# Ledger of designs, part 89: designed miniproteins, single chains, continued (4)

Each design is a single chain, and the fold is of that chain. pLDDT is the mean over its residues in the fold that is shown.

## One batch from the design tools (miniprotein)

Design m15281
Fold by ESMFold2-Fast:
Structure m15281 (fold): chain A 68 residues (1-68)
Amino acid sequence: SKEEIEELKKRVEELADELAAIGPVGQAYANAARGHLKVGEKGDPETAKKHYEEAVKIAEDALARFAA
């Protein structure tokens, strides 16, 4: 639904902000995740959802690597 897609977008932005707070390497991953948001915004809802899910995975994987 559109509400689920909007929540996914918000989650990506929150994760990107957390990554950016870590430092320059985190900022690079935040930029990559936000890149997927821009691509998703150009497509249909299904395309947006897929790109937002990829952005979440990129950000979550990066945050997990910095948790050590």
Scores: mean pLDDT 81

Design m15282
Fold by ESMFold2-Fast:
Structure m15282 (fold): chain A 65 residues (1-65)
Amino acid sequence: GPPPSPLVPELLRKSGELIHAAMDGVSDDELDKMVKDIRDLMDKLKADDRSRTAVDNVIASAWSI
């Protein structure tokens, strides 16, 4: 398979942090920053549209809390 990117553990960690932050009622400004960091990591990973859509769905779910 393709070699594991060093950014994958960061992406997983930040995605988990976003969900926990949303559940804890962190400010919209901090959630926006976390979302930006996740999207920047997806850009560095050259994630395809399907993977980006999956991440955007997770972000939308967190934002709806």
Scores: mean pLDDT 70

Design m15283
Fold by ESMFold2-Fast:
Structure m15283 (fold): chain A 59 residues (1-59)
Amino acid sequence: SLRDLLTPEELRVLEAVREHPEWSLAQIGERLGISAATVSRHLRAVVAKLGGDVVSALP
């Protein structure tokens, strides 16, 4: 399960990206109350943990 591999923050970022694939990292950050740089760091961690399966789900 994704919840077994990802932190709650990483999961929230992934869910927001999947809900709004058209949004920029800055817009996702605004939605979650974090910076675009923090969104980028969490997405990089998600890709590293889940591998190529997540790459096709990212904008």
Scores: mean pLDDT 75

Design m15284
Fold by ESMFold2-Fast:
Structure m15284 (fold): chain A 94 residues (1-94)
Amino acid sequence: SPQAEKVREDILAATDRMAALPDEAAYRGAKVLAESVKLNADYFAKDPELAEAVIDALREGAARFAQLPEHGPEAVKALNDAIEYLKKKLEEKK
């Protein structure tokens, strides 16, 4: 859907900007992104296509943050925790 594509593009653009920052700032960005997804998870879970677009964008984002020199693993964990939270919300809507 146009909405799913826009959300995917917005998350990927934000991820690219944040992952280019110094390590601690990039990690703070990853945590803010993860928390934002969790706060909006009920909204995303209303549409499986939208939820899948968000999950795919976060997986791609996690790969970017994995390259951070110090907080890569922690940033990846934050995004993976948000993915698992959204998956649980999606299952609740079935």
Scores: mean pLDDT 86

Design m15286
Fold by ESMFold2-Fast:
Structure m15286 (fold): chain A 82 residues (1-82)
Amino acid sequence: MQAQLAVRIEVEPGKTDEAAKIARELAKLPGVKSVSVVANPEENRVDVAITADSLEDAKKAFEELKKNIPYAKRIEETITPL
């Protein structure tokens, strides 16, 4: 069963572009079909939408994202099975 992962990340000022770049790299993970990233530097926020082959693949993508953005001030996520 496919899954969608929606993540909103709040980062330190000046880190928005770095966080967006890291989020885009998730497209290289096995089981990730698509990644959409919207960076908002004025609000120090990055919005990420991921479509994965399975709920497990979506969870792995989220764990990889958290691991690579330890300077995030807040991360909010929603995982929806398709």
Scores: mean pLDDT 82

Design m15287
Fold by ESMFold2-Fast:
Structure m15287 (fold): chain A 90 residues (1-90)
Amino acid sequence: SSLTPEERAARLVEYLAKQRDAIAASPNPKLSEAALRGIKMYEEGSSPIDALSVLMTHLPPAMVQAVADAVTGRRKPEDVAREIVDYITS
């Protein structure tokens, strides 16, 4: 069965949460803080869409589009999460 947008967004946040230590060690504190805040919001019961919205305000337009593609099923959530972690930790 195909995943819903909410399920795809949840998988994206869950893949980001698995990389929490790498995100926390990022040389960019503003990106790191936004990502960790989003993860915490999701873990505390917020929707995965609301959690991703917090991070998306700090991402460049190309990465915002990658998140949209993951949520709409054009790309795999795990692949987009990897690209976001690589961007945050660069």
Scores: mean pLDDT 87

Design m15288
Fold by ESMFold2-Fast:
Structure m15288 (fold): chain A 76 residues (1-76)
Amino acid sequence: SEKFKAELEIGALLLAAVTMLHLARKYGLSPEDLQRALELAKEALEIAKKNGMSPDLIKAAEEVRREAERLLAEAA
């Protein structure tokens, strides 16, 4: 199922992004790591929207993207 593969990919991307943001908050805001977390969150959001995933999953991806953008602004 294409939706099953999409959900696995979204889950992996969001887990990686969330982990990077968590570590950045604890150990210091590296702009490169924050930018990568943002890219992962944006990719997850695009896949979620293209595959018509649940509103809750789309919202979760948007929240991770917004948090990455917020931390990038603080690191600037």
Scores: mean pLDDT 85

Design m15289
Fold by ESMFold2-Fast:
Structure m15289 (fold): chain A 56 residues (1-56)
Amino acid sequence: GPATQAVIDQVIALEREAIRAAAEGDYEKMNELLKQLHDLLASLTPEQQAAVDAAL
């Protein structure tokens, strides 16, 4: 549903920003973004987590 798609979009955005930060040598920002990603993933329902895993 739309709420699940919004979560997938957030996960992708955080991963892309973390990759960009690493490419720029900003490892502090990369680690902050990876923590936000981890916290987001830990907050998901099992169905949302399965949908994210399938999309990535």
Scores: mean pLDDT 83

Design m15290
Fold by ESMFold2-Fast:
Structure m15290 (fold): chain A 59 residues (1-59)
Amino acid sequence: SMAALQQGQAYAAQGLAALAAGDNETAAKHFRQAADYFEKAGLPAAAQLARQEADRVAA
């Protein structure tokens, strides 16, 4: 759905902003939310990339 895509993009943008600010915990949380919404949007590759980013910044 377009609503799920918009939410995924919004959370991904928030994750990038948190990462730029050095807040890795908030970035990981937002990237996980983005992944969930990308899955709902039917974008499994985008969801996988968002999950990989969340795992990377949480490490």
Scores: mean pLDDT 87

Design m15291
Fold by ESMFold2-Fast:
Structure m15291 (fold): chain A 86 residues (1-86)
Amino acid sequence: AAGERAVEEALALAEEAEKAGHLKAAEYFRKAAEAAREAAEALAAGDEEAAKAHLLEAVRYIAEAFEAMGDLEHAALAREAAKRGE
């Protein structure tokens, strides 16, 4: 399912960031994975508004992670995606 994949991808990004020494970015990617899991759980429960809110939270954490790594281009793309999801 898309939610399971989003959690897996965020955790993979956290692992890569940690291996590269970007501990702060790894923390944000783990928070993104947690929010993505909460979004998937809300969607499974039929709570579309809660799922949307948690998904936006996950995308914002992804933006913070990229910004923490100095990847301002990917951070900007993630922030734009979150804004369009509002």
Scores: mean pLDDT 82

Design m15292
Fold by ESMFold2-Fast:
Structure m15292 (fold): chain A 69 residues (1-69)
Amino acid sequence: SEVEELKKELKELSAKLEEALAAGDRETARQLIERMKEVVRKLEELGGLSKEEADALLAMLDRKEAALA
């Protein structure tokens, strides 16, 4: 299903984000965070995440992005 594909993508993006942060690649980390936000919003729209789960994940991603500035 699209929900399962998006959840798999989110896990893969999360792993890539950890690698980018460990490498000090701030530009790649920013791009990955933006894609993760898009995936989270789409998962909420499809019912793969609750509004509360999506809001919490987006807030976490916003904090990670702010830490890169």
Scores: mean pLDDT 89

Design m15293
Fold by ESMFold2-Fast:
Structure m15293 (fold): chain A 54 residues (1-54)
Amino acid sequence: MVEMELTPEELATFLRTVLGLDLSPEQALELLRKNGGVIEVELTGVRWRIRLRD
């Protein structure tokens, strides 16, 4: 499993590029908060665990 800490801007870019979700940094931050501060996604055979950078 890969753990990553991303800013809201980096998270929005990641979600758009990798998952095709066109979210603003504010929308990406809200999505992260609604999921308890962590998003887990399995991509290309790798499990990614994404947290907000403090």
Scores: mean pLDDT 77

Design m15294
Fold by ESMFold2-Fast:
Structure m15294 (fold): chain A 60 residues (1-60)
Amino acid sequence: MEEAEKLVKEGEEARKKGDYKTAYQKYAEAAELYVKAGDIESAREAGRKAYEAQQKYIAS
């Protein structure tokens, strides 16, 4: 799903800049779109990345 792939890329860019809150939001949105598309493996990967980004910004 092109929209979900774009959100994953936006999350990666935010993560590279140290913006873990934006990275979390983008990865979480991507995971939701993958779930709606029935792509459970991609949803699981995006959700894992969202969780990792969330752990970074709440620890700050």
Scores: mean pLDDT 82

Design m15295
Fold by ESMFold2-Fast:
Structure m15295 (fold): chain A 83 residues (1-83)
Amino acid sequence: MNSKAARLAVAMSIEVVAHELEGREDLKPAIEEMKEAIKAFNAGDYEKALEHFRKALEIARKNGDESTAALAEEGIKVLEEQL
């Protein structure tokens, strides 16, 4: 088990839930892509996870969501090091 990748996945899950609890509907598209990335990552589908992290990053940057953008960038970096 890659402990760094596992910590990243847990941190992203917490951040996604935190954004939902804050009722930030304007961030929903980026949050949904992050959720799909985490699901694919947990399933071992790293190519699909990478695609969803890239989409989350694009949406987050477009909407000024620096927190989600930073997490998506970390997810991309971790996955590119594993592929």
Scores: mean pLDDT 72

Design m15296
Fold by ESMFold2-Fast:
Structure m15296 (fold): chain A 60 residues (1-60)
Amino acid sequence: SAHTREGLELLTQKRYEEAIAAFREALAADPRNEDAAKALAIALQQAGRSEEAQRVRDLL
């Protein structure tokens, strides 16, 4: 989706909070988007939000 692509671009720029928001929008549009969920977990981990990252991984 467009939100997943946006999130990945933000992630490469190390704009982790904006990437997290973009991946959450991707999952709001398609809750079964495993690629967005995996990318969200990575963005959360990079932002130092490791407990939230683990919760996302547990849903995969």
Scores: mean pLDDT 86

Design m15297
Fold by ESMFold2-Fast:
Structure m15297 (fold): chain A 66 residues (1-66)
Amino acid sequence: MSRVVVRGLDAVGATASALLGIGHGGRARVSGGRPATVVVEGLDPEGAREVAEAGRAAGGTAEVEE
C-alpha cells in the first residue's frame, strides 16, 4: 500500500486532500496550519496518484511512497 505526503497546503487544500484520501480507503493525518501537511496511508496506486495530483493542484508538493 502507498503513502502520500503533501506539504505546503492551505486549510482548504489540506481538507480536500485528506477527504479524497479517506474516500479511497486511506487514513489521513493533517498537521500544521499555515502551511499544512497532509499524510495519507493505506492507499492503492490509483488512490495515491489522485491524492498526489489533488495536492499539487492545490499548490502543494506531493511525494508518493510505497
Scores: mean pLDDT 80

Design m15298
Fold by ESMFold2-Fast:
Structure m15298 (fold): chain A 79 residues (1-79)
Amino acid sequence: ALTYVNLGKIYEKLGNYEEAAKAYEKAGKIFEKLGNRLEAANAYEEAGKLYEKLGNKSEALNAYTKAGLLDIKVAVEKI
């Protein structure tokens, strides 16, 4: 999971925003599967920002939606 976050940062520095977004999306999926909902939400948010920058509105909305749903789950589980 962290490996894909680091890979996403490397792709961003190289200007490969599409590959960076995909790496963050993979990190989000892995964190979600591990139950790390805060880290998953953050990774999906980073993917959403990159898809938005690329003009991929559908992918950006999907990533932001996943991040928002995970934030709600984290808030509920803390109660």
Scores: mean pLDDT 76

Design m15299
Fold by ESMFold2-Fast:
Structure m15299 (fold): chain A 78 residues (1-78)
Amino acid sequence: KAEELIKKGEEAEKKGNYEKAGDYYEKAGDIYEEEGDLDKAIEAYEKAAEAYRKAGNLEKALEAEIKAGLLRIKMGIE
């Protein structure tokens, strides 16, 4: 499920649909977080932040970066 969303995000990026790519990556991050796969959730949120930044949506980019940062703290990385 979450891996399929990552693939959809990658396809959206190839088409230049960065906002849509960010949305897919964020949803994938949410699913990985629900499943307890925090490493993959962090990666997905970081991909979402980069996609949103490319789209010029700095508010959503910051929100995704915050989500990734909070998970790093939870894992004891930071």
Scores: mean pLDDT 85

Design m15300
Fold by ESMFold2-Fast:
Structure m15300 (fold): chain A 55 residues (1-55)
Amino acid sequence: SSAEREIFRVISEAVGGRISLEEAKARIREIMERAGVPESKIEAVLAMLEELVAS
């Protein structure tokens, strides 16, 4: 889906250091909210992103 492609691109940019973790979290939240994803799932994905970027 278009939302999944956008999320993967944002994750790649964050892991590559091209955007900040804060910017990446904001963009992913917006994408997932537009796609109708529940808040609990959004929070889980953002927590995983934090761990991935910290690795």
Scores: mean pLDDT 82

Design m15301
Fold by ESMFold2-Fast:
Structure m15301 (fold): chain A 65 residues (1-65)
Amino acid sequence: SPSEELALSYNNLGLTYESLGQYDEAVEAYEKAAEIYEALGNSSQALDASVKAGIVDIKRAVSKV
């Protein structure tokens, strides 16, 4: 569905930003993917995106210390 494709696009965007070290943008993209997957009832994919956002958020926090 278009919503599933949008969630996948945000997840891929998060991966791209993460690989570029753009952690703020990566977190936003993964959180958007998680929100859309959760709304669709895709709990496994939502959890995966949320975990990725959390990992990147830790990387972001450590980089500022």
Scores: mean pLDDT 84

Design m15303
Fold by ESMFold2-Fast:
Structure m15303 (fold): chain A 55 residues (1-55)
Amino acid sequence: HPALLAGVAALQAGDYRAAVAHFREALKINPDDVRARRLLATAEAQLAALPPSQQ
């Protein structure tokens, strides 16, 4: 799915906010996608760990 691939690319680039958005879009289309759910959790954890100036 294009949204899943875009999310992975954003995650690799360190753009965790964009990664979260893309993985949420992937889950709207396939809510049972275990990989998308795990990647979303990873991206959200990374975003939460950033200092407020980079969130």
Scores: mean pLDDT 80

Design m15304
Fold by ESMFold2-Fast:
Structure m15304 (fold): chain A 55 residues (1-55)
Amino acid sequence: SRADELARLERERQRLDEEVRRRMAATTDPAERERLQREAVRRFGELARRERELL
């Protein structure tokens, strides 16, 4: 169902949040942090787009 798909996307978002948090905590290089931030914005944006397509 749509509700199940939204729940799956929410869990995927939570896993992504944990992954990004872990990776950001593991690096002190400003350039690498900036690259991770750009990657995170892109990946979270993709999840948000998929969620909007289900609404």
Scores: mean pLDDT 85

Design m15305
Fold by ESMFold2-Fast:
Structure m15305 (fold): chain A 70 residues (1-70)
Amino acid sequence: MERLNELVRELQALLQDILAHGSPAVQAQALALAQELQARLEAATDNNASVEEKIALVEEAIARLRELQA
């Protein structure tokens, strides 16, 4: 549980950084990724997915956001 909360905070920090300093195109891509992740996490929760599966979803989103910053 703590690991998932840490990753969600890291994701939120990355999103805020991109929204503050990114180009409009990068901001739009970051928001689309955030919306996709939210929908996937909601579906995972509704289907009683494991915490490990939810962690993997957030880690994938963080990796994609970091790639957008490069």
Scores: mean pLDDT 82

Design m15306
Fold by ESMFold2-Fast:
Structure m15306 (fold): chain A 93 residues (1-93)
Amino acid sequence: MDEKIRELAKKLGFSDEQIEAILNGDLDALLEFFNTIYKKIKNGELSDEDIELAIELMELVREKFLKNPDKEQRELGLKLIDAFIEYLEKIKK
């Protein structure tokens, strides 16, 4: 899972530092991740294929957060990820 997350995130232009912070369950890094994708979408930098990769990446990050031992961080992270996936799916059409 971690290797696939790194590969997808690199394709979307994320730094190794941002990827490792997400893998460590950092909520601030997760919000920065969303902000980065959102800005790329608004600037027309992401194709429909890139948005599909972003959805796949968020699904994998969601699976990672399901295993987070901190209940409060897990619940908040999952809620934020689910909201972002819904946003991406709405704009993909």
Scores: mean pLDDT 79

Design m15307
Fold by ESMFold2-Fast:
Structure m15307 (fold): chain A 57 residues (1-57)
Amino acid sequence: DELLELAKEAVKKALEKFKGDETAAIFAAARELLKKYPELSFEEALAIALKAYKELK
């Protein structure tokens, strides 16, 4: 799933930027997804970012 892989990369970069702040990283990843997939709702982008974060654990 290309969208999920993009979300995982976005979460990894956001975790580095926000020094492991999980909430900030998930929100930042969701915003990054919306830039490339503007057809997504913010709620959908957050759900994908959260799923990516859980799969990285």
Scores: mean pLDDT 81

Design m15308
Fold by ESMFold2-Fast:
Structure m15308 (fold): chain A 63 residues (1-63)
Amino acid sequence: SEVIHRVARHEFERLRREFADDPEVVALVDEALALVDAGASPEEISRRGREIRELLRKKGVTL
């Protein structure tokens, strides 16, 4: 879905800016952005979003 890809891109770009000094978060977000740009399925994009959220929880970020 074009809408899902657009929303995901905006969210991942926001996270990349917010956590730009955290190389572990940047690496996962850059991988997720590459998948969005490649037209990956909504399921794969959602899975990557969950992985990023789990990493943020482990780092003490409240979601």
Scores: mean pLDDT 82

Design m15309
Fold by ESMFold2-Fast:
Structure m15309 (fold): chain A 89 residues (1-89)
Amino acid sequence: GAAEEAREAAEKALEYLEKATEAAKAGDAEKALEYARKALEYGRRALEYADKAGGDRESIARGVGAILGAIGVAFEAGLLLGDRSLSAL
């Protein structure tokens, strides 16, 4: 049902956020952005299914957490890419 789909999506979102964070820590901006995008996609799906399930609070909290974390990782990866652009000036 929608609650089960929401929980599965939230779990995958957090999994991809962890991979994105590890890639960012290793200085791999490309992999960090790839995993952050997947974390955002699954986080969004978790929120959609949680809404359909009548507001599963755990799935909402995990989905929001994964989205915010992914935005943070994407910003960090963007700064790493921006440093290369500044070096060209």
Scores: mean pLDDT 79

Design m15310
Fold by ESMFold2-Fast:
Structure m15310 (fold): chain A 58 residues (1-58)
Amino acid sequence: TEDEYKALYLIEVEGKSASEVGKELGVSPETVLQRLKEAHAKGITVDEAKKWMEENGL
């Protein structure tokens, strides 16, 4: 989902903490970590998340 790509990108590409990403997305840090786990479980790569953010992130 959109939130899975955002969580992966903001944590793994930008190096933000789950708390910082949670503030940006309007969700709890626990929800951010859950979305990150779901992204990894689906096999979403950092390169895919980066491309998604470049095409849809703003």
Scores: mean pLDDT 77

Design m15311
Fold by ESMFold2-Fast:
Structure m15311 (fold): chain A 76 residues (1-76)
Amino acid sequence: AEAALEEARRAAAEAQRLAARAFAVASEEERRALEEELRPLDEAIRAAIDAGDYEAAAATARRAAELLRARLAELE
């Protein structure tokens, strides 16, 4: 049961690291656009964690990381 929670934490940490990199190199306008894209994913992760659905939280965090990697490729 703990494995799903650990995976969710790792996926969320990876997304946070990628977000920090993206925000460090993005312009103010690019940051606003990225924050808007990430907001529904962030809300979904919090809702899944609150519901105890760590598998859904991990899946959504991985989607956020994929989006951030794509944006970083455009920004860098």
Scores: mean pLDDT 81

Design m15312
Fold by ESMFold2-Fast:
Structure m15312 (fold): chain A 73 residues (1-73)
Amino acid sequence: HEEGVRLARERRLEEAAEAFRRAIEEDPNDAEAWANLSQVLFVLGRLEEARAYGAKARELDPNAEPAVRVAAP
C-alpha cells in the first residue's frame, strides 16, 4: 500500500531531520547541516521551515548547497 511506504519514508525523513538538528546543536556554524535540514524539510512539504533553514545556511556560507538536490519546476 502506498500509504505504508509513505509513512515509512516520512518517518525516515523525520529521523534525518533530527540527525541534522543534532549536528547543528553540536556546531551551529555547520552550513552544510543547515542546508541538508532545509532540503529534508522541503521534501516533507514543510516549505516555510525549509526556506528559513536554507536562508540560515546561506548566511553562514553563501556557497552552501544541500548535498541532496531536488529539482522543483
Scores: mean pLDDT 69

Design m15314
Fold by ESMFold2-Fast:
Structure m15314 (fold): chain A 79 residues (1-79)
Amino acid sequence: PPVMSPELIEKKEKEAEEKLSEEEKKKVEEWIKKLEEAKSEEEETEIFLEMAKEFPEPNLEMGTLITSAILKKIEEELK
């Protein structure tokens, strides 16, 4: 499997954003904001559990945007 470069992730993020409705984009933005504002691993776990309950069948596009945000956060923590 190919290694996902930051540029490729950004491209996939833009493609996913174009396919999502305004309501879905707003929900994704809210979840990304909660994950970015999480102060601990415990809070991140709680947010993921809430997402799983609210989005039992999340679409691929929403998953792509959320995964992209998580990867960016991890990269910032490693710097």
Scores: mean pLDDT 67

Design m15315
Fold by ESMFold2-Fast:
Structure m15315 (fold): chain A 58 residues (1-58)
Amino acid sequence: GEMEEIYKEALEILKQVANDEGFKEGKKALEELKEKGDLEGLKYRLEIARLVKEILEE
């Protein structure tokens, strides 16, 4: 579903931009949002992940 797709996209971005600790923290936060069914929270976290990736690619 949409929630799983957003979760996976955010995780893939975190794998690219975060160190091991940052990835573990981010994954935990995303998993908690997914378990709560917080679609808006997941969308917000995806937007933040995309912004971080863009900043780090500069």
Scores: mean pLDDT 82

Design m15316
Fold by ESMFold2-Fast:
Structure m15316 (fold): chain A 89 residues (1-89)
Amino acid sequence: MSDEELQREILASFVRMAIALLKRYAPKSPEVEEALEYLEKAIEAIEKGDLEKAIEYLEKAAEKLEKVDPEGARLARLLAEDVRELKEE
């Protein structure tokens, strides 16, 4: 496995953990459900190596969470920054 493949696998695992935490602890709202859909799409994009799309989906998830779960929004933005760092390498 290449170093990039390993980093993508680790990032996908962090996004899966974020989904699990949101499902367990976030308030039940349409915005959270939409954010979960974007996080799932981010995982698919990361695993396919489409880092630009992964960043887009993570930012959209953060936008959906901004008012209903600010901590979840912050986590999604941090994950987007991690994906940007991998892309710029």
Scores: mean pLDDT 83

Design m15317
Fold by ESMFold2-Fast:
Structure m15317 (fold): chain A 96 residues (1-96)
Amino acid sequence: SRLEKELREAIKMLDDIIADLDTLTDENLYLIQMRLLAVGGILQVVKRLAPEELQPLVEKAIELVREAGRLASTDPEKAKELLREAKRLLQEVLEK
């Protein structure tokens, strides 16, 4: 389904961003922030496609991605924790 395709793309992008946060530089911070915005856009599509009962899980993932974007430069370890939790919630949506 389109929902599963968008979910898998979002999860893959989150894995890539988490890896990039381990090698954070001034140059790649900008790219990380752009990718987090892109993931946010994909998750808005996911939320619209998701069954009503699963939309709260997607909304929580969106909030975690936004918070990770704010913390990426000042607390990259916390940003990674938030992105791992967002990924966990998206995997839960995939399993339904």
Scores: mean pLDDT 89

Design m15318
Fold by ESMFold2-Fast:
Structure m15318 (fold): chain A 65 residues (1-65)
Amino acid sequence: SADDATLDRTLARLDEAYREALAAGDEAAVAAVEALLRELVARVNAGEPAATIAAAVEKRLAAIR
């Protein structure tokens, strides 16, 4: 579905950012990406729309990069 595709894309971007932070030894960035992943999961479980979750997570992820 479009919702599944939106969340999959956001998860792929979080995974890439996580790997980049690990490679850089940036502990603060690693923790921030882990917190965003937990927030994404919590908001999905709360039944929030995928587009709303993705937009919020991607905005915060851009601030980490």
Scores: mean pLDDT 85

